# Designed miniproteins, single chains, continued (4), part 47

Each design is a single chain, and the fold is of that chain. pLDDT is the mean over its residues in the fold that is shown.

## One batch from the design tools (miniprotein)

Design m13602
Fold by ESMFold2-Fast:
Parts: sequence; C-alpha cells; structure tokens
Structure m13602 (fold): chain A 116 residues (1-116)
Amino acid sequence: MVTVEREVEGFRLVVSADDGLLRLVVEEDGEREEWLLTPEDAIARLRELSQAYVERGDYEKARAFQLVATALWLALQMGARTAEEIVARAQRLLPELEQFLENMERGIKRIEERKK
C-alpha cells in the first residue's frame, strides 16, 4: 500500500488510498481522527486543518498539512486518475516540495543575516 506520511513531535499525518477514496489519519498527543473522503474533499480538509493550526500558532504542523494538500493537488493537476495514482504521485512530489520550501527559508535567513 502506498502512503504519504509526515511526523513532527507528538503529531502524525497519514494519507492512503482506500477503494477509490483517500483515507486521512491524524494522530496528535494520543488522539486519533480519521476521514474517508474524495480526493477533492481530502485536499479541502487538509487546507482547513492547516488554517486551524496556523490560528493556534502551530506553524510546523500547519506546514505538514499544507505541503501534503499541495502535493495531492499537484498530482490531480498532472492528470492522476485514481486515488492510488494521486497518493503515489504525491509521495514523489512531497520531498521535492519540502526541499524547495527549506531552500527558500534558508535563502531568506541568509539575506536577513547579511543586512545585520
């Protein structure tokens, strides 16, 4: 089974394909929530969760939701036809998106350090 997974301290997000739908599992501080949604509804749910975590000041977990949502959305835009193909493409895209974001954040930090 192909999965997209992200972990930070006390938090785990797992996305998998299940009979043409996406299964979202969020585990945080011993609590587990699970949804079985269409790909479009799963992307919307992840974006809503990202915003909720931003509003409570949890930017690291919010980023995990947003990156996974973006990877799934890109897989759909690239013509993925099944839940399994969406998850497989998102799994490939997610490390590249994380590296891009890390490189951007590192660049901004270096520019700010040069101005001081």
Scores: mean pLDDT 81

Design m13603
Fold by ESMFold2-Fast:
Structure m13603 (fold): chain A 70 residues (1-70)
Amino acid sequence: KEVEEAKKKAEEEIRKVEKEAFDKTSELMKQGQEGTEEERWQNEMKAAEIAVEAAEKIMKLRKEVEEIAA
């Protein structure tokens, strides 16, 4: 039961990280369309950084899930 619960917590955290990153990057990309070329570039770079950070967190959590499953 504890192994299954830890697995669910990690999967839920992965979903939370994905949703947060998606919401933030989507908002930045929309704001960029309305702004100046410089603002679009800055927002695009910030969106890329958020995506990379989220991917790293997700990979770490997935590795944790696999270790729990072993």
Scores: mean pLDDT 77

Design m13604
Fold by ESMFold2-Fast:
Structure m13604 (fold): chain A 61 residues (1-61)
Amino acid sequence: SMVDKEIARINELENSSRQQVAADSQSLSPQQQALQHGILDGFTLMMNSIKKQLEEKAKRS
């Protein structure tokens, strides 16, 4: 379905972002790593909210 394709694209974007953050974080201080993890967690929560909205709309169609 179109929803499945959109969710797959979002998952690919998340994975790419996580890989880049993981690579960059090895040169950061512990405080900077903690901040970066917080930002990434916030991003993940936002993307999960969007995915849930897409699934909910698909169920009501």
Scores: mean pLDDT 76

Design m13605
Fold by ESMFold2-Fast:
Structure m13605 (fold): chain A 61 residues (1-61)
Amino acid sequence: SSELKELVEKLMEAGARFVLAAAKAVADKIAGKPISAEMQKEIDDLKAKTDELYKQVEKKK
C-alpha cells in the first residue's frame, strides 16, 4: 500500500541517520574521544524513532 511505502521510506531515512550517528560515536571512541551527552542523546532519539517506525511497518504487513 502507499501508506506502507511511506512508512518504509521514513524507516529507511531514520535508520540511515541512526547508523551514521552511531558510526561517528564509534570513530570518536576509537580516536580516544569520550562520547558526549549530546551525542548519546542524539543516538538514543534516533534509535527510538527508528524503533517506532519499525513497529508501524510491522503492523501494516
Scores: mean pLDDT 81

Design m13606
Fold by ESMFold2-Fast:
Structure m13606 (fold): chain A 75 residues (1-75)
Amino acid sequence: MEASEEALEAVNRGLEQVGEKAGETAEEAAKRAADAARKGGNHPAYQVAERIAKLPRISEEDADKLSTAAAIGLG
């Protein structure tokens, strides 16, 4: 549980930084991340990373970094 929480914290920081630039896209991503966390039974960190990778206004490099952080949280 704590490892996936660490991944969510990394995701939150990434979304906060992107939110200053992307606005509504960051809010939409945050809702998707929250929904993934609520589902909780099937690798929530992976689901969070998948949602973030689908953000249209995040660069491929930033999406990869966020996905890596979430994968580390999976353990």
Scores: mean pLDDT 54

Design m13607
Fold by ESMFold2-Fast:
Structure m13607 (fold): chain A 82 residues (1-82)
Amino acid sequence: MPSQEQVIEIVKKVLREILLELKGNDEDILKALEFIEELRELLKDRVDPDEVIQRFRDFLKSMGVPEELINKYIERLREELE
């Protein structure tokens, strides 16, 4: 299983790619940073890849990301967490 820090680095990498594709503004970057801190707290006691993937999906939905793009990046996140 990946460590807490490895999961955070993978999620940061994927979020950076999404923000670049969507031409995310400073507010989008701040929301992404808040999400990373929420994940860091979630992973403090245990790493659960399925929980990480679900929270990431919910975050992208909250950001208004189209479902087809969400599915693409969820697939990538799942592959990176293997």
Scores: mean pLDDT 80

Design m13608
Fold by ESMFold2-Fast:
Structure m13608 (fold): chain A 87 residues (1-87)
Amino acid sequence: MLSPEQQAEVDALERAFLAELLAAVRTLSPEEARRRAAGLTDRYLAGLREVMEAAGVPQEEIDARLARTRAGAERLLALWLAAAEAR
């Protein structure tokens, strides 16, 4: 279970990731935004892994959580790109 300090670190990583992802969608072409998003997602997941490993979370639970987070990031990117195209 994450401590309040570790949860705050996770929340900070999420806020930074979302801000950079949104900036990429707003400033880059859809193709460039997708390429940038892949790198941003990998770095975000690496940061989450470090926090969860420090918290003693079991490896299989970490892998499951990161898989769900990656899927969520991919859905969010698709939604934001669709919204940008509708303008």
Scores: mean pLDDT 86

Design m13609
Fold by ESMFold2-Fast:
Structure m13609 (fold): chain A 83 residues (1-83)
Amino acid sequence: PRVEVLVFTAEWDPAGKVAAGLVKRYAESRGVPAREVPADSELAKELGITSVPTVVVLVDGEVHAILEQPSAEEFEEALRKAL
């Protein structure tokens, strides 16, 4: 399946931006494309994103998991289940 990761961030949340960098690095180490998306974007509204950072795991373009302010372990487990 095609797995990809979205990390929703805001400029006012520097800690969330750091977390997004770590999430992207881990995803890329597993061969999974990852990108950062503004929390005020239309996509964030469509997915109901209300907190930052929020990680969304997509499988074949569909939402597999939405993780609000996840720990490293929570993200790694969700990604493992999607692969």
Scores: mean pLDDT 84

Design m13610
Fold by ESMFold2-Fast:
Structure m13610 (fold): chain A 61 residues (1-61)
Amino acid sequence: MQQRVDQVDRQSIDRLADIFGLTSQKRRYDWMQRVMRGSQRNGMSPSAIQAMQGYLDQIRQ
């Protein structure tokens, strides 16, 4: 099921990327992949990892 939080999470991540100066799609993609790998290794919640994956899929479009 889709949650309204998915859209909010995407917008929040875009804001963070803008703050870090990650203005290109490639920089945002590379950054998010690194965050996902770190999150998986550190045992971050599966729902957070799923939200990050959804963001990657939306950027890639």
Scores: mean pLDDT 65

Design m13611
Fold by ESMFold2-Fast:
Structure m13611 (fold): chain A 76 residues (1-76)
Amino acid sequence: DEETELLRRINERLADLYGKPIEEYVKKYKENGDPEAFEKARELAERYRQLLDRIGEALKTSPEAALALVDEEEAA
């Protein structure tokens, strides 16, 4: 349905914005033991967590409100 489609789109955009970058930094840390890569992954994970909290609250209003938060985050 429309709501499910919007949620999937939100998840895909969040994966591109946070999920994939975090995974790449974690991979770098595992390969090289680079503490800077680990710290960048932690910083991105915390920002992602805060965004997910805001999205969860927006979803109580509508999926469109949550999508608007993702648009705002990508523009920043």
Scores: mean pLDDT 82

Design m13612
Fold by ESMFold2-Fast:
Structure m13612 (fold): chain A 96 residues (1-96)
Amino acid sequence: GKKEAEELLEKLKEILEEIKKSTDDEELEKLLKEAEELYEKIKEVSEDPEILKEAAKILIEASLEVLKKTTDKKLILRAIGLALRAIGDLFDIESL
């Protein structure tokens, strides 16, 4: 429902702020995984395009923040993959 999606979106925003503060690869991997899991849950509980756009934008930003901070190849590939998935989802929502 809408309230559940909004609560998950707030948690996703909190994870983004933790990613911005972290410089440890293990913590960044954990936070990025939590961001992915929250994003997928938002998609399961909401069809609201405004909530879905906001969630996709946050996941893109989280992925880009991880890319700025890590030299771990596995984490780089995961962050790129998540950013591309979220960008694709955003285009599907905003299809002209």
Scores: mean pLDDT 86

Design m13613
Fold by ESMFold2-Fast:
Parts: structure tokens; sequence; C-alpha cells
Structure m13613 (fold): chain A 101 residues (1-101)
């Protein structure tokens, strides 16, 4: 689980996110892994941060996190192929999770 958070941070670094933007995403990822829902204030900060990103970066972020979660939870190869066929960012997210495991 700590290895997964390191992989996510590497994804965020490759996308060129600021330290403040990385902290918002890492907080959401940690809450998800803990099975904890975000507070209304945390959810509002996440939404505001996502709304501040340009559309290309926002899509790459979403795709990369989808790929990372697919690898972490061991989704079937057919689902991974669909994600990876749609986005290089999704493939890279999955690769980083494998590197840290």
Amino acid sequence: EEEFLKAVEAILDELGLTPEQKEVILREVRAHLEGRPLSPEERAKLQAMLDSLDPETRKRLGDALDGAYAEYYGLPQEWRDLLFGRSEAARRGAELVREYK
C-alpha cells in the first residue's frame, strides 16, 4: 500500500503537477485505500483543483489513475487492454505500480 502511494506520486510528478496539486490527489488516494469517504471540504478542494487543470492534463491524470488502480486491484486483462488502447497515460500508470511492487 505504501508502494502504491509512491507509484501514484511518481505518476503525478511525470504529469507535472505542483506540490499542492499532488497533496490533494494523494489525500484522495489514501482515503480510497483506507475505505474512508472524503469530507465535504476535502471533496470541494479536489473538485476545485481538477477544475483548475487544463483539459489535456485532467484527462491524462484520470487515465493514469485508472491504469494505476486497474493494476493495483488486478482487473482482468481485457479491461486493462481497453484502458491501455485508449490512453498511453493509463498504460504508464499501470507500469509505475508494477515498478514499485
Scores: mean pLDDT 78

Design m13614
Fold by ESMFold2-Fast:
Structure m13614 (fold): chain A 71 residues (1-71)
Amino acid sequence: SMREEQERQRRRDLERAWAAGNFLGGYMLERGEDMGTVIAAIDAIRAEGSTPAERAALLERRAREAREALE
């Protein structure tokens, strides 16, 4: 059903946001940021999005920029 498809998409968006946030947080810690700064930065990015999809896209963009900086 369309409802089940929307529920699956929401779950995918939450998983995407979690994975991207964990990568970004790890990157910031390895660069010498303290835990409090990392948590505040991730929370600030999440606060810019109103939906799980928006939050996932914002965190994935920042994670991509971090990956490119490591290469």
Scores: mean pLDDT 86

Design m13615
Fold by ESMFold2-Fast:
Structure m13615 (fold): chain A 95 residues (1-95)
Amino acid sequence: MDAELARAREALDRLERELEELEERVKKLLEGELSEEEIEFLRETAERLRALLPRLDALAAALEPLDPELAARARALRERVRRLADFILEKLKEK
C-alpha cells in the first residue's frame, strides 16, 4: 500500500508539472498565427490528452479507498486535462 501510494504521488506530481508546461506552451502557440506543423502538434496533443482521461479516471477510482486526497488530485488533474483538450480543439476550429 505505502509503496503504491508513493508511486501514485510521484506520477501525479510529474503529470501536474508536465500539464502546467503544456498549458503554457499551448496558450503561447494559440496567441500567434499557427503553422501547419503547429496545428498538427496541437491536434496530436489534444488526442493524447483525451487518451489520458480514462487512465486518470482509473487512477482516481483505485486511490479513493486508499487516499481520498490523492483521488481528489487525480480527478482535478483529469478535469484540467479535459479542459485543455477541449480548449485546443475549439481554438483550432476558430482558426
Scores: mean pLDDT 84

Design m13616
Fold by ESMFold2-Fast:
Structure m13616 (fold): chain A 87 residues (1-87)
Amino acid sequence: GIDLETAKKLGEEALKAGISAEEAVAKALEAEREAAATPPESPEFRELHEKAVYYALMAVGLLLIEEKLESVEELEEAMLELLKKLA
């Protein structure tokens, strides 16, 4: 499960920094792509994976704040719409 309180705090920081949910998802996907090309046992893999999780939580937090989401189901639907915009 995702710690929604941590995600919301990261989303608040992103909002103050002018980072959009689309930008956060794009950065998470980039880090995951780089991690997939990196040996799984390497320290670099772990750093890239942690970076991907950080930006993914930030995107979740931004969606929770901006869309005023109250449930995990609403969050899942909002994330699918965001991914559709990036495709």
Scores: mean pLDDT 75

Design m13617
Fold by ESMFold2-Fast:
Structure m13617 (fold): chain A 97 residues (1-97)
Amino acid sequence: EELIELFKRVVKDLKEGKLLPSEAVALVYAWIEGDEEAIKRIEEFKEKHSYKVSKESLINAINTIANLLGQAAKSVEEREKIFKLRDEEIKKINEES
């Protein structure tokens, strides 16, 4: 369930413009690798910036994050839940056109 909560948190920050797509992907990588220093540095940037990203870039970042977390998942059930959340978030973005 840790990976599910991480997915939700990172996608929220990405949608709110608190993280660039590259920063969101880097944060997920750092979390998976247990790189506490990298996590801290990226979290510091989250409070300093407000970004506007394209719908396409947002969808691409969400897909990348879901794939990374899905590969890190310890069960098929956790992976399926992550991919379901990915599909739901992408649907919401497409409905905002």
Scores: mean pLDDT 80

Design m13618
Fold by ESMFold2-Fast:
Structure m13618 (fold): chain A 77 residues (1-77)
Amino acid sequence: GPSDPLISELSLEDLILVQQVLIENGAKYTGELDGFFDEHFREAVKDFQEKEGLKADGIVDEEAAKKLLELLEKHKA
């Protein structure tokens, strides 16, 4: 699939937090919290994109990345 620059810029720890935050926001994720961007992670991203009114294509563009980072910051607070 296309490379998502913003996902590739995140640390492994931040990717694991993204997986956790997606689950907490109601995404169905059955994979491990390992930070690996697989099919299960992609489906969780699609669920998130749908909830935020974004195109649900599983590609983390700049708008999707901004929303994910906002959720990470809120989770860390």
Scores: mean pLDDT 69

Design m13619
Fold by ESMFold2-Fast:
Structure m13619 (fold): chain A 91 residues (1-91)
Amino acid sequence: MDLEAARKVLEEEREAIEKEIKNEEAKKKFLEAVDKAEEALRALEEGDEKKALLYLGEALLYAAEGAKLLGLEKEAEEAKKKVEEEKKKIE
């Protein structure tokens, strides 16, 4: 893996989070996830694979918290739309 290419992907993810995530609490959690992922890449550059795995674990936990916050807003609206569509199919 090219670590420079991985850093560019994280930069693109940060920009997407800033532009697309309107929920400030979810945005904060996803940005914390990106920060931890960047720390993991730094640990990999230093050859500390164990430290990198720990930071990746923290990044996944922050991402899960952000996804939960978005699920309360976007998944709830999507579930409502799916229920309404299914009601239209039932005679």
Scores: mean pLDDT 74

Design m13620
Fold by ESMFold2-Fast:
Structure m13620 (fold): chain A 80 residues (1-80)
Amino acid sequence: KSHLEKALLHLRAALKALEAGDVESAIKNARAAREYAEKAGDKEATAYAQRAVELLESGAPLEQAKAYLEEAIRTLEEKL
């Protein structure tokens, strides 16, 4: 429905993919979440999702990307 609800859906999907070791799906969902958070005007969630995408694309430790996805989820759950 709302852009924030769609962002949260994609962040949860990205986190699930990452927990399953599916980095490709995690990047795809994190990018979608960033786009929806940006459309909603949520700068905090957008920044966390973007940072997670950058870390996953650069081959950084998955735990670092996971932490940023979890922070993005937390900030949106507090608002929804």
Scores: mean pLDDT 85

Design m13621
Fold by ESMFold2-Fast:
Structure m13621 (fold): chain A 95 residues (1-95)
Amino acid sequence: SPRDGIILGVLGLAALTAIWTAYRLKEQGKLDQAQAELDSAIATLKYIADRFLNEEEKKKVDEVIDKIRQSYEDGNKEALEKALKELEEIFRKIL
């Protein structure tokens, strides 16, 4: 529905923004704040997946979440950008 598309878009954009915020905070040495932002974003992504996605799509989101966590831990900005782009493409196909 149009309402579900708006909810998905708003929450998805918020989660993507929070992941970038987490990365920047980690680079600034604000580790506790960075971890809280990342955990909040991942919880939002899992909520979106549970509400809007089938089991196959949820598995793809879980795989991308693992890539996001690994890129964040490694401080690999390029890998993080690639993972976020994969996530955007998954969500774009649901609209």
Scores: mean pLDDT 83

Design m13622
Fold by ESMFold2-Fast:
Structure m13622 (fold): chain A 83 residues (1-83)
Amino acid sequence: SEALKEYAVASGYVSPSADLSDFIPSPNLISQVRSILVNLKLVSPNADDDEIDKALTTFLQNHKAVDLDIEDGILLIKKVLGV
Protein backbone atom coordinates (compact mmCIF):
# COMPACT_ATOMS: atom_id res chain seq x y z
CA SER A 1 0.00 0.00 0.00
CA GLU A 2 1.07 3.63 -0.43
CA ALA A 3 0.94 4.29 3.33
CA LEU A 4 3.27 1.36 4.07
CA LYS A 5 5.66 2.51 1.29
CA GLU A 6 5.77 6.03 2.79
CA TYR A 7 6.37 4.58 6.27
CA ALA A 8 9.18 2.32 4.97
CA VAL A 9 11.00 5.33 3.46
CA ALA A 10 10.33 7.54 6.52
CA SER A 11 11.69 4.90 8.94
CA GLY A 12 14.82 4.36 6.81
CA TYR A 13 13.84 0.77 6.00
CA VAL A 14 14.26 1.53 2.29
CA SER A 15 16.16 4.27 0.45
CA PRO A 16 14.10 7.21 -0.90
CA SER A 17 15.77 6.53 -4.28
CA ALA A 18 14.68 2.87 -4.35
CA ASP A 19 12.16 1.68 -6.95
CA LEU A 20 9.00 1.06 -4.92
CA SER A 21 6.70 0.06 -7.83
CA ASP A 22 6.81 -3.62 -6.77
CA PHE A 23 7.35 -2.99 -3.03
CA ILE A 24 6.03 -5.74 -0.73
CA PRO A 25 6.32 -4.93 3.01
CA SER A 26 8.40 -7.44 4.98
CA PRO A 27 6.96 -9.14 8.10
CA ASN A 28 9.50 -7.14 10.13
CA LEU A 29 8.22 -3.81 8.73
CA ILE A 30 4.58 -4.87 9.33
CA SER A 31 5.49 -5.85 12.92
CA GLN A 32 7.15 -2.45 13.49
CA VAL A 33 4.08 -0.58 12.17
CA ARG A 34 1.77 -2.80 14.27
CA SER A 35 3.76 -1.96 17.45
CA ILE A 36 3.52 1.79 16.77
CA LEU A 37 -0.23 1.66 15.97
CA VAL A 38 -0.91 -0.49 19.07
CA ASN A 39 0.97 2.06 21.22
CA LEU A 40 -1.20 4.81 19.67
CA LYS A 41 -4.35 2.75 20.52
CA LEU A 42 -5.34 2.60 16.83
CA VAL A 43 -5.28 -1.23 16.46
CA SER A 44 -5.34 -4.30 18.71
CA PRO A 45 -2.16 -6.38 19.25
CA ASN A 46 -3.92 -9.12 17.23
CA ALA A 47 -4.52 -6.91 14.16
CA ASP A 48 -3.86 -8.62 10.82
CA ASP A 49 -1.90 -7.03 7.96
CA ASP A 50 -5.06 -5.63 6.33
CA GLU A 51 -6.15 -3.95 9.59
CA ILE A 52 -2.66 -2.45 9.99
CA ASP A 53 -2.72 -1.04 6.44
CA LYS A 54 -6.21 0.43 6.93
CA ALA A 55 -5.29 1.91 10.33
CA LEU A 56 -2.12 3.53 8.95
CA THR A 57 -4.07 4.93 5.98
CA THR A 58 -6.80 6.28 8.32
CA PHE A 59 -4.14 7.74 10.65
CA LEU A 60 -2.49 9.62 7.76
CA GLN A 61 -5.91 10.85 6.54
CA ASN A 62 -6.86 12.08 10.04
CA HIS A 63 -3.55 14.00 10.25
CA LYS A 64 -4.36 15.76 6.93
CA ALA A 65 -2.13 13.50 4.85
CA VAL A 66 -4.91 13.23 2.23
CA ASP A 67 -3.51 14.28 -1.17
CA LEU A 68 -0.03 14.98 0.24
CA ASP A 69 2.88 14.10 -2.01
CA ILE A 70 5.33 11.43 -0.87
CA GLU A 71 7.83 13.94 0.60
CA ASP A 72 5.18 15.70 2.74
CA GLY A 73 3.74 12.34 3.82
CA ILE A 74 7.20 11.17 4.93
CA LEU A 75 7.72 14.37 6.94
CA LEU A 76 4.33 13.92 8.62
CA ILE A 77 5.06 10.28 9.52
CA LYS A 78 8.48 11.24 10.97
CA LYS A 79 6.94 14.06 13.01
CA VAL A 80 3.92 12.16 14.39
CA LEU A 81 5.36 8.62 14.79
CA GLY A 82 8.82 9.75 15.89
CA VAL A 83 10.78 7.87 13.19
Scores: mean pLDDT 68

Design m13623
Fold by ESMFold2-Fast:
Structure m13623 (fold): chain A 91 residues (1-91)
Amino acid sequence: NPAEEAKEKLEKLKEEVSEKLGGPLPETVFELQERVSEILLEENPDQEKVAPEMLERTQEINDLTAIVYMEEAKKNNDEKVLEAYERTLNS
């Protein structure tokens, strides 16, 4: 199930960033993206090498979030969930 896989990957990413940075779980997709980028830059100070990885990770988070929100929107017919999905695409 793509939505269940996407939820699992997002949960794992939130746990990884919280573990590495020592903070609480990210509350928003934007916080998750920011923390992932911070970890990548801290682990590899070569920004030119890290920039493509940061872009790919940001796109992955957006795609996973879109899959989850679209499935929830379909189940709940919820305009609020669809709005959240649109906001993640514009991150």
Scores: mean pLDDT 73

Design m13624
Fold by ESMFold2-Fast:
Parts: sequence; structure tokens; C-alpha cells
Structure m13624 (fold): chain A 89 residues (1-89)
Amino acid sequence: SARVTLEVGLELAIVGLETDRELGSANASGYVPSDKQIDEAIEYLRKALEAVRQGDFDAAIKYAAESSRKYGGSDASIEAGVQHMRDLL
């Protein structure tokens, strides 16, 4: 189901970012997300996961898109991802 797919995807994305944070994605490069950017991205993914659990898929997609933006995603890639998520619903 779309709900299970989104929940699993968001949980895996959170684990991925928590792993990046723990492994110390170095703060010394402008091309590597800062600890602050990773923490903000994780916060938005947690909000997206809660929205999915409440059945608010529009809010979940918006929070997931904001997480990608915080993690350094381009506007074009974020828009494509949003459309893909909407097509799953």
C-alpha cells in the first residue's frame, strides 16, 4: 500500500541521515551537509512520518520535500520527487 511504502521509505531515510550524522560528515567542506542541515532534514522527515501516520499525505510530501531541500537537493530534483510521491497515492 502507498502508506506502507511511504512509512518504510521515510524510516529508512531517517536512519540514513542519522548514520551520516554519527559518521561525522565533515563540517570542513561547503559541499558536505553541516550537522545543522542534517539535524533539520531529520526533523522534517520525522514530521513527514507523523503526517503519514495521521493520513495527511499532502503534509507528508511537503515535509519530505523540505527535508531534501535542507539536505541540499536541487529545486528540479525536489519537484520530480514530489510528483513521484503524488503518483504513488
Scores: mean pLDDT 76

Design m13625
Fold by ESMFold2-Fast:
Structure m13625 (fold): chain A 89 residues (1-89)
Amino acid sequence: SNREKAQAIVDKIDADGSGVGRGPEVLALQKALTEAGFPVPIDGVMGSATQGAIVLYGRAHNLDAEFPVDGIFDDAAKEAAVTVLAHLL
């Protein structure tokens, strides 16, 4: 399913020592968000700009993807990223 594909991609995102998600999987999410009309820096960093776009995409598509936009890749941010990416696939 698209959710299983999204989960596999998001599970490969590594959080650094500051809790920030990074890697080529973040680039894939950023490209998908930008193509869907939610432009973000395509820098491979799950910062506040990328997190904000996840929340806005979720709201625009009536998805359960609400979480605090703090730049930290915690379980709430991870779940929202899976939900949004599954819809984008």
Scores: mean pLDDT 87

Design m13626
Fold by ESMFold2-Fast:
Structure m13626 (fold): chain A 105 residues (1-105)
Amino acid sequence: MKSIKEIVDEAGRRILEIAREAGLSPEEMALFEKAVDLFRELVDKLINGEITPEEARKLFEEALDVFYEAFQKAEPRLTPEQLQEVRDAVTRIALALLFLIYEKE
């Protein structure tokens, strides 16, 4: 069941759905959208063989930094259940990407 691209797309979509449900501003949403787009870019570059493992780790760290900036700003507006769902979604993305990065070494 499910490719890494499908896992990342599904989890990314879930993060954006929760952010919209929480009533985040367009500026706050833009940070989550940027993080999700960076995760998708990393998946595409890894699948297409366009990136080295070292460059993949750098892009992964950049994507996580953007995500955590967005998450910290959104945290006061999220319910405990929404916080857990967002944490679960980013954990699924991170695990999928780490497996893909290390399999390419």
Scores: mean pLDDT 83

Design m13627
Fold by ESMFold2-Fast:
Structure m13627 (fold): chain A 58 residues (1-58)
Amino acid sequence: SMTDRTRQNSQNNRQRSDDLRRQGDRYSTIDSQRGTQLYQQSDSYHRGSDSLDQGARS
């Protein structure tokens, strides 16, 4: 069903967000601008996941 695909996409976005967050943590001590960009990308994927989760409930 479309709901199953939406849930899977949400999980993929969540994993990507977590990966970017860890990269941001690593870069924050070396290159603060790069770290900030990675955190912003992580936040974007996290919000995307939240939106997909909300949509799947409908």
Scores: mean pLDDT 77

Design m13628
Fold by ESMFold2-Fast:
Structure m13628 (fold): chain A 67 residues (1-67)
Amino acid sequence: SPLYKFLLDLLKKATEEGITVEEIRELGKKYNVPKEVIDKLISLAENGIVSKEKLREFIKKPEIYKE
């Protein structure tokens, strides 16, 4: 699944500081992830970074796998 590969690469690329909005967008384009999923993830960003904690909670949301 392209969405599953996207989520795995997000987790692999995230540092202790998290992952940047730009890195999220680049991975989203690479795996052709729906814009609504990318926009929901980016909305969790503080100062342009999504923390590891927010990434883990996002991945647990079953609704993202239906869209």
Scores: mean pLDDT 78

Design m13629
Fold by ESMFold2-Fast:
Structure m13629 (fold): chain A 87 residues (1-87)
Amino acid sequence: SLVEEAIETLEKGVEALRNNDEKEARETIRRGVELINRLEKAGADPEVLARLIGMVMELQLALSLSEEEREKAAEIAEKKIKELREL
């Protein structure tokens, strides 16, 4: 599903941030945003969309932070992804 593809893409973004691979993180975040936009146009569940958007915002913020703060933001995003998978 598009939801699963969006979640998997954001998980790759989290991993890239943890590895300090900014280029890969930016590319995976960009793809995640594209998939979220497609889900919105398809009429996906508003709660699922809100959670996905929240994760993208956390990852985008992490790219503007110090390495230490970036790791913390990535951890928060990963926990939100796990919660979404349990939905």
Scores: mean pLDDT 81

Design m13630
Fold by ESMFold2-Fast:
Structure m13630 (fold): chain A 99 residues (1-99)
Amino acid sequence: NENSIKNIYVRVLANSLKLDATTTSQLEQIAQESGSLDDLFNRSKAIIKEQYKEASAEKYVAAHLIVIGDYEDLRFLLEGPPSPFKEQLLKKYKKQAEK
């Protein structure tokens, strides 16, 4: 279910990047308004770029790689064929979304 995957994406980004409540709420709103994981990903990139505009280049690059990596994994979970690897990857992301 794409809505479940979008919610996992927001929660994982918020937890991995230690986003504040305001930024997390913005991403939750964007997830609800976004018609697809791709739309959410593009809008999330813009928010994270703005969030990190005063950060060092190293910190921004690290955050950007997390945004892209989590998107590619969740896209695979949404579009990829069933496999034991896919089941393990889903369990990993569900656990990360809970924290």
Scores: mean pLDDT 86

Design m13631
Fold by ESMFold2-Fast:
Structure m13631 (fold): chain A 97 residues (1-97)
Amino acid sequence: SKRVEIAKENKDELLRLLYAFLKRDPSLFEKDPGQFLVDAAYLAPSINETLKTFASLVPDDEELRAFREELRKAYEKYKDQITDPEVKELLEVLTGE
């Protein structure tokens, strides 16, 4: 599948985006939820589309399943620091939890 090949070629970029997202300061949401939501909305179209596309391809490919395992390890390390339930739900879908 061309979609799977593109996902494999871009998995490093996906990893960078996910690490940046997982390391986002949750205290910023608690301190200023309005500004956090504005910032999230500005980035949401590119980040969410990329993450949803990735999640849809994982079941069909061994290399993408191995990549999900790396994402799951990263999520487990940072999940207690994520206060936004919608963000947590999205990451749980991506990691297969």
Scores: mean pLDDT 53

Design m13632
Fold by ESMFold2-Fast:
Structure m13632 (fold): chain A 69 residues (1-69)
Amino acid sequence: MSEEELEEEIDEAMVRIHAAVLKIELKKAGLEEEGEKIFEEALKLYEEGASVKDVIKEAEKRKEEALAK
């Protein structure tokens, strides 16, 4: 496995873990449906070529917006 291939596998795992954590946090706040939307959106952004950092930043922003309601 090349460095590039290893980084891709780690990036995919990080996106999935971060999105799952946000989903759990929103479920705890009573916002389970918003958490599901954020999870799906994060995965879609990554599949469309966004960086892990950009995906995580966008997901956290949407979580904060949901919690501010």
Scores: mean pLDDT 75

Design m13633
Fold by ESMFold2-Fast:
Structure m13633 (fold): chain A 71 residues (1-71)
Amino acid sequence: MEAKSEEERKELREEAKEIVDLTIERARELGVSDEEILKRLEEGLKTTDNEEMKEVVKEKIAEIRARLEAA
């Protein structure tokens, strides 16, 4: 019975990841550059009040930055 909050939070985080991943995938299909996607994600961080969404968006920003630096 302990950790209901943790289980719920994990589910919300997985849902947020799905949404962000689909958004990035769609942008790439439409020919949006990784640099432009990065800018959009950074703007999204400024407008969201959702802690789980902020965490996911920060993670994706770091991933895209690492990919751009490796190129």
Scores: mean pLDDT 77

Design m13634
Fold by ESMFold2-Fast:
Structure m13634 (fold): chain A 114 residues (1-114)
Amino acid sequence: SVVEELSRVVRELEELSRGNKELMHKFILFEATKTGLEMLLYVRKDEESLEEAIAQFLEMNRLLLEYFRTGDPEVRRQLLDLIRSFKERMIERHPELSSVFDSLVENYERILEE
């Protein structure tokens, strides 16, 4: 399937980026962007949730870039807190998305460990 082929390509790109810090950072940003876009697709029919999600993803990307520049654990903590609080607000409005948001939070946590 297309999904299985995309997962294979993503894994190959991750392996290719290892040993090159700049490529690794670009790949992590790509994965974060992909995760953000997946979340936007789930809330796309709720204009207020969509506007909030766009604003939150812009802030998440800003903090992610700052973390790559500084390595500051406080910036990492702020990013994770932002992701978790956003999840809580979205689940309150869209409780059916709970498992989806759990997966997306896990993806961001995995990205931040790399």
Scores: mean pLDDT 73

Design m13635
Fold by ESMFold2-Fast:
Structure m13635 (fold): chain A 87 residues (1-87)
Amino acid sequence: SMEEALKEIEELKEELIAQVKAHLEARLDPETAEKRVKNFESLAEKLVQAMIERGESVEKIKEVLETLRDMALNGDIAPQEIVELVG
């Protein structure tokens, strides 16, 4: 169902936020880590909403979220890279 699909996306989003938080808190000062985690969370929420509105598949939304997590773990997410993920 659509409700089950949205729950799966939400659960993955929460897991990825936790991974990004743990990674950044281990490497950065608390204030910088908190700011970057909040930026990632906000961006993930906006991307999920935009992709749902475009009728993208659950599989595609999950793939994009995982890519976003990888970008966050390897450095700051650049605005240009966000545009490429959303299309």
Scores: mean pLDDT 79

